# Designed miniproteins, single chains, continued (5), part 12

Each design is a single chain, and the fold is of that chain. pLDDT is the mean over its residues in the fold that is shown.

## One batch from the design tools (miniprotein)

Design m16407
Fold by ESMFold2-Fast:
Structure m16407 (fold): chain A 60 residues (1-60)
Amino acid sequence: PEEELKRHVEEAEQAEKSGNYKAAADHYRRASELARQLGNEELAEEYTRKAVEFYEKYIA
């Protein structure tokens, strides 16, 4: 639900600040799934994009 979505976004932002790109990608992916479940497709696409970006940084 909404609180879970907010928590994952906050954890993703914190992970990014600490350079933990895998954790950031994982949290944004979960946030995308939750946004989709809430019917917010645009927000889900935004978080999917962020998850991909951070995963690419992780594997670089």
Scores: mean pLDDT 85

Design m16408
Fold by ESMFold2-Fast:
Structure m16408 (fold): chain A 65 residues (1-65)
Amino acid sequence: MKLEEAEEYYKKGLEYKKKGEFVKAEEEYLKALEIYKELGDEEGAKKVLEELIELGIELIKKGVA
């Protein structure tokens, strides 16, 4: 089921974030976000967007000085 796929991608994103692999975490979160948006799951989409904002801060801090 697509909702389960979105949750799996979200969990993979969280695991990559814990490992400090922020680029991989972003990739998995974007996959989850696409599925949540397709399903109209605003709460799921919001959850992923909050994680993406946190990753964006980390990527800026480490990637562009």
Scores: mean pLDDT 79

Design m16409
Fold by ESMFold2-Fast:
Structure m16409 (fold): chain A 57 residues (1-57)
Amino acid sequence: MSPEAIEHLNRALEALDAGRPEEAVEHYRKMAEIAEKNGDEELVKYFRELADRAAAA
């Protein structure tokens, strides 16, 4: 993954650990956007599912 994508992933994990799922949702959505730009449909679906799960918490 690009350095920007890795940073968003790390921030999402930090937000979940800190009990801030809304912040994690934003970072997962940015990851999905990056994956969509790269044409990786499986990663888009994966990160959208992670965002939905974080939003439900």
Scores: mean pLDDT 79

Design m16410
Fold by ESMFold2-Fast:
Structure m16410 (fold): chain A 115 residues (1-115)
Amino acid sequence: GAEAARAEAAAADALVGGSAGIVGDVVVTAIEAGGPEVEMRGVQTAEGGALLATTVNEEGKLIASGAAWRRVDGRWEVVKRVGAKELESEEELEKLLAELYAAAGITDAEVARAA
């Protein structure tokens, strides 16, 4: 709902403080592959971050772009990248997001706290 959309926007704003380039690349990749109406899901902790950007193309296909990153030597390092990918189902979306959280070292409890 609207509260979830505001929480996702707030999470995206938090990423600007050191991972803006990663977030920008994820979002631009989604827009270029599908369309300008992008939904974002993700969290950032002190030690890692993950983002999945999704959009729907003209054919009604769900397109995803995502990244997972970790803190290495005081900088953010990308540990997993998903370029523009057509998804067959919402279950594939949830699985992909879970894989990004796992790659970032983010726990289910940290995801729940960010929501």
Scores: mean pLDDT 74

Design m16411
Fold by ESMFold2-Fast:
Structure m16411 (fold): chain A 84 residues (1-84)
Amino acid sequence: MKEQAEEALETAKKLADLLEKLNLKLSDEQIEKVRELLLAATPKTKAELQELLDNAEVVSKEEAKESSERVKEVVEEVGKELPE
C-alpha cells in the first residue's frame, strides 16, 4: 500500500513536469481525478495517470505551467496526508 502510494506520487510529479514540457493542461475535473487516484492508490493508478496525460488538452505555455503547478500542489497535499 505505502509503496503504491509513493510510486503514484512520483508518477504524478512526472505527469506535472510533462504537462509543462509538452504544453498540456488538465481540466479541473481531471485534476480532482489525480487527487482521487493518489488518495486511493492501486496497481492501476500509474496507468490511469498516464491516461489523463494522453487526454490532456494542448494549450499555451502559461496555461500548461498553471496546470502543472496545480498538479504539484495536489501531490504535495496528498503526500502530507499519507502516513509514513
Scores: mean pLDDT 79

Design m16412
Fold by ESMFold2-Fast:
Structure m16412 (fold): chain A 80 residues (1-80)
Amino acid sequence: GQLDDLQSDIDDIVSNLPEVISKDQLKTIAVELMDKYGLSDEIKKQFLNYLDSTLSEVITKDQAKDIFNLLLDLLKLELS
């Protein structure tokens, strides 16, 4: 189902994350995922604003994994 596809997409993103990633690169990946799963512009803007207020310009792989897991939870709620 769509939730299984979402889990697979997140697992693929997480497995391919570099040890260090820029905030802009993370935001690009997050936007592509949110667009794929049909999130509203309002929710996308709120999530991106959260990233801008929370993250440094460069983040670790572990921080990026936490962000993608948070996005997974958000997408699961919105698609339920």
Scores: mean pLDDT 85

Design m16413
Fold by ESMFold2-Fast:
Structure m16413 (fold): chain A 71 residues (1-71)
Amino acid sequence: GMDLEKALALAESSAHPDLWRLQVAEGLLRSGRYEEALALAEELLKSDDPAVVARARELVEQARRLLEERA
């Protein structure tokens, strides 16, 4: 939705953009938007922050499991 686009734009201007993107990915997962959560989490695997990468891996695994349950 438009709120997601605004959240991503805000993340890009943040001092810690990947942390904001993690919050967006978690929100997408909670909202049942699993495909979008997976795509964003996979992009976060490219982060230079190992803590962000670790959390992104957890979100990727969770999103994939939830997508398989809906198939």
Scores: mean pLDDT 77

Design m16414
Fold by ESMFold2-Fast:
Structure m16414 (fold): chain A 58 residues (1-58)
Amino acid sequence: LSEDLDKLLKEVRELAKELGLTDEEIQELGREIAAKNPEITNLLDVLKELLKYLKEQK
């Protein structure tokens, strides 16, 4: 993964851990975000939306 992708993945994992989410739950949320946003065609943008969603839950 690129440096930007690695950074986003780390931030997503840290926030998810704070919220008590499992890796499986994070994966499901990522799939749901991708399905709801057909304009998003790359992993980087999916992770950005997921990170935004997790920050809103905090």
Scores: mean pLDDT 75

Design m16415
Fold by ESMFold2-Fast:
Structure m16415 (fold): chain A 92 residues (1-92)
Amino acid sequence: GPLAEEGGKIAKERAEQAGGTAEVEAKSSETIIRLENTGVGGAIGAIGGATHAELLGGRGEVSGDADHTVLRLSGTSDEQAKEAMETTARGL
């Protein structure tokens, strides 16, 4: 929803400031961010976002490598997905 999309945009802007790129998809059932060329910071950020989502009762999955990291959030409210994406941004 709109809050998850807003959180994703914050993470994307932070990835771009770190010299990488990001693509965000906010769907009704899941929120996905794909981080490219963000290095270890992107991977750590994604793990933080996944962990935050799980602590809120949702699900977070991290896949890929340091050059191409994907975070998938599911079972979260729109607000919870936003918080998880903001946590991802803080790791970047």
Scores: mean pLDDT 85

Design m16417
Fold by ESMFold2-Fast:
Structure m16417 (fold): chain A 87 residues (1-87)
Amino acid sequence: SAETEKAKALLDTLVANAPTMTPAEFIAQIKELEAIVLKDPSLSDEQQFLARLSFLYFQAQAAAATTPEERVRIAKLLKAQIEELLK
């Protein structure tokens, strides 16, 4: 879907920009991604629940991240998890 392609593009942007983002910008971008993913009407109730849990987990990890390297790792793991969920 168009929403899926937009989410994938934004996940790529998040990974690329993670090392130069402030902690607040990083968390805000993850929340924006959550809103886009959860707006996809093609997701089952189970997929929506799993997506919400994944975003909750990764937002908590992002809030605890103190280095650019930690943000890159979190962004890559989030990308892998959400792309698997949306396939």
Scores: mean pLDDT 86

Design m16418
Fold by ESMFold2-Fast:
Structure m16418 (fold): chain A 67 residues (1-67)
Amino acid sequence: MLPELDLTPAPASTLATRNPEAVAAFQQGLEALVAGDLEAARAYFRRALELDPTLEDARAALAALEA
């Protein structure tokens, strides 16, 4: 059976689940972006979404960097 450990962002109420690694990755992506390191920024935003796919800001930033 699928492990119940797979509760990273599954519930809609991610406000109750603070993912510090996802937030940190997003913050690092922003710093890389303002530093002009688009490759690092993209990698950090992807990592943030892997940890917390409900991070709308990370999703939007990744989409903008892809264009």
Scores: mean pLDDT 70

Design m16419
Fold by ESMFold2-Fast:
Structure m16419 (fold): chain A 62 residues (1-62)
Amino acid sequence: GAKLIAKAVKDYKATSPDELTIKKGDVVEVLEILDDGRVLAKLLSTGETGLIPSSYLEVIKV
């Protein structure tokens, strides 16, 4: 099946337990797109999942 893959364009540090910490250049799978401008993402290198603002991501594969 097709995966929605995105790359972090900047560092993001989680500010709550449901958020994901990412570094610029990290590759994530977008699992869900929320209506509040956030996405639920899985960090491919670690398997960690969490919420991040969509503005921190650039889609590279659909």
Scores: mean pLDDT 81

Design m16420
Fold by ESMFold2-Fast:
Structure m16420 (fold): chain A 60 residues (1-60)
Amino acid sequence: EEDERDRKISALIGEVRDLLRQGVPDAEVEAFLKEKADELGLSDEERQAILDYARSVAAS
């Protein structure tokens, strides 16, 4: 269902943001995101959007 997929994507965004805020290196966050995005069937574009958003928030 779309609802379940959207919920998992939202959780992934939150997890990536939290890792960056904890000071986990970008390279490790990218590796984590790639594995999770692959499991969820996300495109490279969707993965990049999540990473860009999380980086923007972490930079604040």
Scores: mean pLDDT 78

Design m16421
Fold by ESMFold2-Fast:
Structure m16421 (fold): chain A 116 residues (1-116)
Amino acid sequence: MLEEIRRLLEEARRLVDEYAETGDPALAERVLELVREALRLLLEMIRAGEPEEVIDEAMELLAEFVAYVARVAPPEVARRVAALLSEAAEEMGAVAGQEWRDRALALLERALGAAA
């Protein structure tokens, strides 16, 4: 799952670069689809009881991607990606415990701060 998350986020980053160049809304929607799938896989890793080190690596990949989007993407796309992570944080809290929600929200805040 970790390598699949990496692959999805690398593809999403490529599409963000193309969207910044073309403004094609279909590319923005594809970025969001890839981010949703990466978040779904992260949640499955948490549910499966994957080692904390592996989950932390997946969360760092997401933090790096969010920081990249905040710096490079148009504000609308950055806002929509942030909204997806907020939704995923709430879902993590509901199914895995509030500590996972808090960790996901802290990751989002850190990633957005690093992009300033």
Scores: mean pLDDT 79

Design m16422
Fold by ESMFold2-Fast:
Structure m16422 (fold): chain A 72 residues (1-72)
Amino acid sequence: GDAEARELVRQANELIDQAEASTDPEKARELAKQALRLAMEALRVAEDLEVINEAIGAALRAIGLLFDVGGP
């Protein structure tokens, strides 16, 4: 449900923050992949549109890191 989805989004965002802080590109990529998996799991269990939007946001952040394409 939404509570599980929000916890998964929180964990994904923590991994994204760690990836952004990492000076090791390989480590950053591994963290971003883990974050994307958690964000996708959150999307699968999310029921509320607001929570779905939060999960999409986390997934897009992780994808940006994986492709080094993140915008401002």
Scores: mean pLDDT 83

Design m16423
Fold by ESMFold2-Fast:
Structure m16423 (fold): chain A 69 residues (1-69)
Amino acid sequence: SNKEEAHKLLLRGIALRLRAIGLELDADLLLAKDPDSEEARRRAEELREEARRLREEAEKLFEEADKLE
């Protein structure tokens, strides 16, 4: 069923979005602890880039789910 497949894609997209939020929060916490640290800034940027990729992947899954209506 297209509805079952759409629901699975939505759940996968939601899971990736939640993971991205977690990485963004980790980046924010890292910078809050060491705001002037170049190491913290570099690591936070790595986490934010990973979160960005996960959000892009989630959006693709949501678009695929939308097409299955």
Scores: mean pLDDT 89

Design m16424
Fold by ESMFold2-Fast:
Structure m16424 (fold): chain A 64 residues (1-64)
Amino acid sequence: MADPGGLAGAAGEIARASGVSVEEAKKVLLEAIETGDEEALEKLAEMGGISLEKARNAVEGSLA
């Protein structure tokens, strides 16, 4: 997805980058939000093919 805003937008961007479904990306993103664990954020970044900073920004954006 082109829209990075909100949980759906963040999940869509990750899904597009990693080639997984939006549902799978959403599950991983929710885990990172729930745990707040840097390891979870690293897994999200690796899955999405994005930097750790972008993963943190995706989590922050989904909380808005």
Scores: mean pLDDT 69

Design m16425
Fold by ESMFold2-Fast:
Structure m16425 (fold): chain A 63 residues (1-63)
Amino acid sequence: MKGDIAEVVADVPARSEDDLLLFKGERVEILEEVDEERVRVRVLSSGAEGIVPKSALRIIGRR
């Protein structure tokens, strides 16, 4: 997963200081796995970083 590019498949609201607000259709780079359900990502268009649920992402590019 680290280094993979993913597309956001569902809108993600920010609920804590570590969370990232995402909209469906955005593309992110996976930076690290936080736990079984969450990853830290960087939004490709803005450079913003934060934690998001894996369930909101679909992998579209590896490495």
Scores: mean pLDDT 75

Design m16426
Fold by ESMFold2-Fast:
Structure m16426 (fold): chain A 88 residues (1-88)
Amino acid sequence: SMERRERVNELLRERGEEIEKNRDEVGALRLWIEGVGLLTGDEALREELLALAERLLAEGVPVEEIARRLFELAHRHLGLPLDPSLYG
């Protein structure tokens, strides 16, 4: 949902120090959430990724670890190898 996306963006802004430290991983995180929705049309998967991101950000999990867990979740749903070399 748009409201959940806004909450995830707000939490990422609140963690500016971690965003600066892990800029590439944060960029990949946002692109992955949007890309999954656009490429698959799977709103349920996109919502699940946003929900996981929101929960982990609120719990203070490092952004790099959040990105890793989101990529793992997307891999399970898409059945594709999420090799980092495919995404930069």
Scores: mean pLDDT 66

Design m16427
Fold by ESMFold2-Fast:
Structure m16427 (fold): chain A 76 residues (1-76)
Amino acid sequence: SELEKIIEAFKKYDLDGDGKIPRGNLREVLKELGLNPSDEEILELIKKFDVDGDGEVDYRKLISYLLGKDVTEEIK
């Protein structure tokens, strides 16, 4: 499914298995998914989903936002 492909793309950068990726990898993941975000769009996503302020983006919440539905429970 599309959801499984999206999850797999983010999981490649989730080295700790904690459901987060380094902010510096967000652009490359989105490009792998066929998106071409601007620097400003990347910064807005980081502001919304770096919930701990630690430079890590919660991609479970990010994917839910991008798809317009809550998929947090479906992401390991």
Scores: mean pLDDT 74

Design m16428
Fold by ESMFold2-Fast:
Structure m16428 (fold): chain A 118 residues (1-118)
Amino acid sequence: MKKLSDEEFLEKLVETLGEALRQLPDPLAAIRAIVDAMEAFVEKNKDKLSPEALEALQEAIDRLRSLIDAGKATVDEVVEIFRELARKLLDINGKEGLEFFTELVSLALQALAALRAA
């Protein structure tokens, strides 16, 4: 089995999130669930995150909130926000950035699964 590069691994995580979003009928409810999951991740990990990583996470949260405030969002806009966040976290924290992003996407996917089950 070929080991994925860090970039290939991040892209697969982002694609998985996009596919989960496409399965939900209410994209705004999905984005709210993702924002809640991201805020919970930041609170849990704030002592481990550098100021630069916290800033990158806050920028992503603020962009997602802007989509909610606009009352309309596409899956592609959410995917692009997460793709940019993944690259920033990798650049700032290297392998720890990959671990943080993986946990973040896992929490987002769990929130979307719970929303779909409701």
Scores: mean pLDDT 82

Design m16429
Fold by ESMFold2-Fast:
Structure m16429 (fold): chain A 65 residues (1-65)
Amino acid sequence: SLEERQRLIEEGMAKAEEGVRAEKAGDYETAAKYYQEAADLFRQAGAERLAEEMEKRAREAEKKA
C-alpha cells in the first residue's frame, strides 16, 4: 500500500540520518551499516534512486573504515 511504502521511506530516512551521525563522529564502519540498511529499505519502497545514493554512501564509508 502507499501507507506501507511511506513507512519504509520514513524508516530509511531515519537510518540514513543515523549513518550521517556516525560518519560525522568518524565511525565509518557503523555509518556504512546504517547506509546499507537505508538502501535496503528504500529499495523495498521502490525508491531506487534513493537506494542507489545510500549504497554509494555505504561504499565510500567502507573505504574510510
Scores: mean pLDDT 89

Design m16430
Fold by ESMFold2-Fast:
Structure m16430 (fold): chain A 81 residues (1-81)
Amino acid sequence: DDILRRQLERDARILVGQAAYLLESGKPEEALRLITEGLVAAGVSPGEAERVAREVVRLLEQGRYEEALELLVEAMLRAAA
């Protein structure tokens, strides 16, 4: 669903931007919590949300922003299916 994917991409870009700002501010635990809470709000189970959020934060710390964004979108799409 192109409409759903575009909505999730918009939401994911907001989360990635906020998490990147928190990481630049020296707040990695807050970045992890933000992504985890965003994933849970999108319907991802808490355990999977924590696992995905850790990988998203790791990718962001490496400057791999598009990979972090795509991973987040894919997790949200799987939860929506």
Scores: mean pLDDT 85

Design m16431
Fold by ESMFold2-Fast:
Structure m16431 (fold): chain A 61 residues (1-61)
Amino acid sequence: KELILKASEAAAKGDFEKAREYAEKTPEAKKLVEEMIEAVKAGDGERFTRASEKLKELAEK
């Protein structure tokens, strides 16, 4: 839980390297971090927001 929350916070700050590190042990969190990175590359703010929200929900489980 705590590592997933840290991954979400790091990704929100644009620190995707640290976000990947925190998400490494949780496949679902890793997929969401990668989706956020791809959304940033594509300029898709809505996709970024959806992935970020899902990652936060995952941290609360």
Scores: mean pLDDT 78

Design m16432
Fold by ESMFold2-Fast:
Structure m16432 (fold): chain A 53 residues (1-53)
Amino acid sequence: SGVEAYRAALAAGQNKLTAALAALQAVADERGLDPDSLEAQLLMGQELALGDP
């Protein structure tokens, strides 16, 4: 999931931007979307909003 990718990147010492890009890639891959698509960006944002307080 995007939340798992984001947390894993942060745990590995990545900055917030790199962690967000990892989350976007994970969501895009999971949903079969292009990571540059608006749909992938929206879904990543929704997953992070629901999983990250």
Scores: mean pLDDT 75

Design m16433
Fold by ESMFold2-Fast:
Structure m16433 (fold): chain A 81 residues (1-81)
Amino acid sequence: AEAAIANNKAAIAANPANAAAYNNLGNAYLNLNDYDNALAAFKKAIALNPANAAAYKNLAAAYINLGKSDEALAALLKAAD
């Protein structure tokens, strides 16, 4: 899990526009229960690729774990769009 964070940070350093690396970084943080850093990474992935339904679904999962039901619903609606 921590190795995945380091590897995805290295991928981002090599290409800061790598939306997939940000989504993978968010998933690595989510697996560590680091929901705040997971949210930041998924939001960056979405900013780089707004059509990324997987990133919206993952953002919703992080919001659910933080008790942010309204934000989770908004993210799920975007994933379904």
Scores: mean pLDDT 81

Design m16434
Fold by ESMFold2-Fast:
Structure m16434 (fold): chain A 60 residues (1-60)
Amino acid sequence: SSELERELAILKARLLAEETALDYARRNPSVPQSEADRHEARIEELRRRIEELEREIRRS
């Protein structure tokens, strides 16, 4: 549905933002590992949600 496709686009945009933040954190030695870990956890959750929505769209 168009609603699921819109939600998928939003989640993909959020994933890109979190991946960009993680890249910055990993390249900056002043950023603590705990901050990088938080971005990794958010990326993992976003990827799960994206996979679930993509499966739902394919089954529609």
Scores: mean pLDDT 88

Design m16435
Fold by ESMFold2-Fast:
Structure m16435 (fold): chain A 60 residues (1-60)
Amino acid sequence: SELADRVLDALVEAQNRHPDGPVSVEELMELAGVTPEQIIEALKALGADARIEDGRLVLR
């Protein structure tokens, strides 16, 4: 839950900072202080189907 909250906050922040731009996994890692694996874990815990492709977060 704490991990999921941190990842969600980072996603919202990244979208606010780059509304017309893509968000990379590296940017999310920097904002949330987490690994790519933790990003996927957090999103799956929230019921989201998420993958990492070419350093980009892809949501189904």
Scores: mean pLDDT 75

Design m16437
Fold by ESMFold2-Fast:
Structure m16437 (fold): chain A 62 residues (1-62)
Amino acid sequence: MSGATITLTLGSTFPVQAADGTYDKDAVIEINGKKWRVVSGVVQVVNGQATVLSPRTVFTLV
């Protein structure tokens, strides 16, 4: 089945509905009212703002 996927590069920042912390593979975060699972890569969330810490982070829609 084809799922929606988002790919973001190192240093990208975006607003999220998630608690402060570091999110890696299989973590679920809410972006623009939808739940997304991390397929690969790492993001850090501070005050509702996520920053990509890996060269590439891939999310798939839950």
Scores: mean pLDDT 80

Design m16438
Fold by ESMFold2-Fast:
Structure m16438 (fold): chain A 113 residues (1-113)
Amino acid sequence: AAAEERLRRLTELLEEFAKEVEERGAGKLKEFGEFERDGRRYVRLVLESTTSGAEVTLEVGEDFEMEIEGPSNAAIAADPALAAIEDELGRFLGRVAELLEAERAREAARAAA
């Protein structure tokens, strides 16, 4: 199904994000997995700052729902590891935006047929 393929692509982007954070030495992957809430499927990712031990949690759903939970902006500004995680998060969000635009283009093409 289209929703299953979207979640799969989002999961791949989350894996790339986590890998880039670990390659920078900025964070360690603590949790990664699928879960269900109110009949919808999500993927949760938890990263721990290598400097402070502070956690950043991302949840992404099959309809491009996204929740980000983490330290304050002041804490991120004071911690180079958290700042590096935020930098990689920006790249991840850019990739998600590209995927969303591609999906919208496919929906428009189907509607025109």
Scores: mean pLDDT 81

Design m16439
Fold by ESMFold2-Fast:
Structure m16439 (fold): chain A 78 residues (1-78)
Amino acid sequence: GSVSPEQLELEIRAAFAAMRLAIEKSMKNPNEEVIELYEKAIDLYREALSADPQTRERLVKEADELEKKANELIKKNE
């Protein structure tokens, strides 16, 4: 089967979120809130891969909001 551009983008987003999660977990002082936010975002991206277009749009929006919160927490700790 072929992968749609939208599905490929979701797989890439999930992979990058998983990489960021792995980095946070590998730090000497990992931020548990950042870990939780990335784990939830990854789950939503993965669910979106199997979802219909309307559900996919909602799940992606929720995942994007969770990643934004995680990134804001990281910035505050610079």
Scores: mean pLDDT 83

Design m16440
Fold by ESMFold2-Fast:
Structure m16440 (fold): chain A 63 residues (1-63)
Amino acid sequence: MKNTLARAIKDQEGSGPAVLSLKKGERVVILKEYEDGDVVAESLETGKVGLVGLDGLEPLGEL
């Protein structure tokens, strides 16, 4: 599903201008998914949008 609610399962630091920094437990909306497992997500806590690895996210369901 394109608009999927997910939760960060670990703290993640952004390493570039397009990378989203997340703390463990932070909720995000997955906006776009790439074939390599990276996604564009929006943090529901901060409103920031960026790239994050899907392996660091637990999907919770569709919004």
Scores: mean pLDDT 75

Design m16441
Fold by ESMFold2-Fast:
Structure m16441 (fold): chain A 59 residues (1-59)
Amino acid sequence: SERRRRELEERRREFERNVAEMQRRVAEAKEQGTGEAAQEEYDLFLRRTRELEERREAE
């Protein structure tokens, strides 16, 4: 269906955007020596996004 396809596409865009944004922050932080903290934030962000996706799927 059109609605479901649009929602799926939007979810993929949001996920990709979040991943790209966090990866840039990690790379930038590594240059400054704070990469470990940025990496941890990135992992948390991925977990959070995954949880939200699972909740949306359950509905």
Scores: mean pLDDT 76

Design m16442
Fold by ESMFold2-Fast:
Structure m16442 (fold): chain A 60 residues (1-60)
Amino acid sequence: TTYTVTVKITHKKSGETYTETFTAADQAEADAIIERAKRSVERSLNPEDFEFEVVSVEEH
């Protein structure tokens, strides 16, 4: 079983969006990918200017 995780990051002031897709071997890895991505946004210079969204988590 493989999981596909899609996340979206929006810069609120510019309206720019970035979408990235990751593959995970199991649910725990999928959760770890999401947490790592979220933490990266939170550690940015202006975290309040960004919106982090988990678009989908799909099991194959």
Scores: mean pLDDT 78

Design m16443
Fold by ESMFold2-Fast:
Structure m16443 (fold): chain A 116 residues (1-116)
Amino acid sequence: SIQLTESGGGTVKEGSSVTLSSKYTADGKVSLLGWYAEKEGEPLQLVASISSDGKKKYFDERIKGRASISYDKANNTLYLNLNNLKKEDTATYYNFAFNETTNVLAFGEGVKLTVV
């Protein structure tokens, strides 16, 4: 019932900034959106989340102060801005959306970010 179309990523230089985005379509009420990161040899980790009203935000300690998250409700688009990129930020980033009407968590296909 949720479709997520992610963009951004690719190969970027250390110290630069990148914006990852995801546009979604959903049947029912989406209450929470965010990003997980998958790194080789590490557990899947929550990077950032935002409530659909924009009032509640979470950031993982490793990126706190280097990240911002915003949600454009009019266009159903979620943005994750990562600043001062480090080589350890290299990961596949998965957008997620939680549909509270169906109690289903949906994930996008993943966006690969490589920091060189």
Scores: mean pLDDT 83

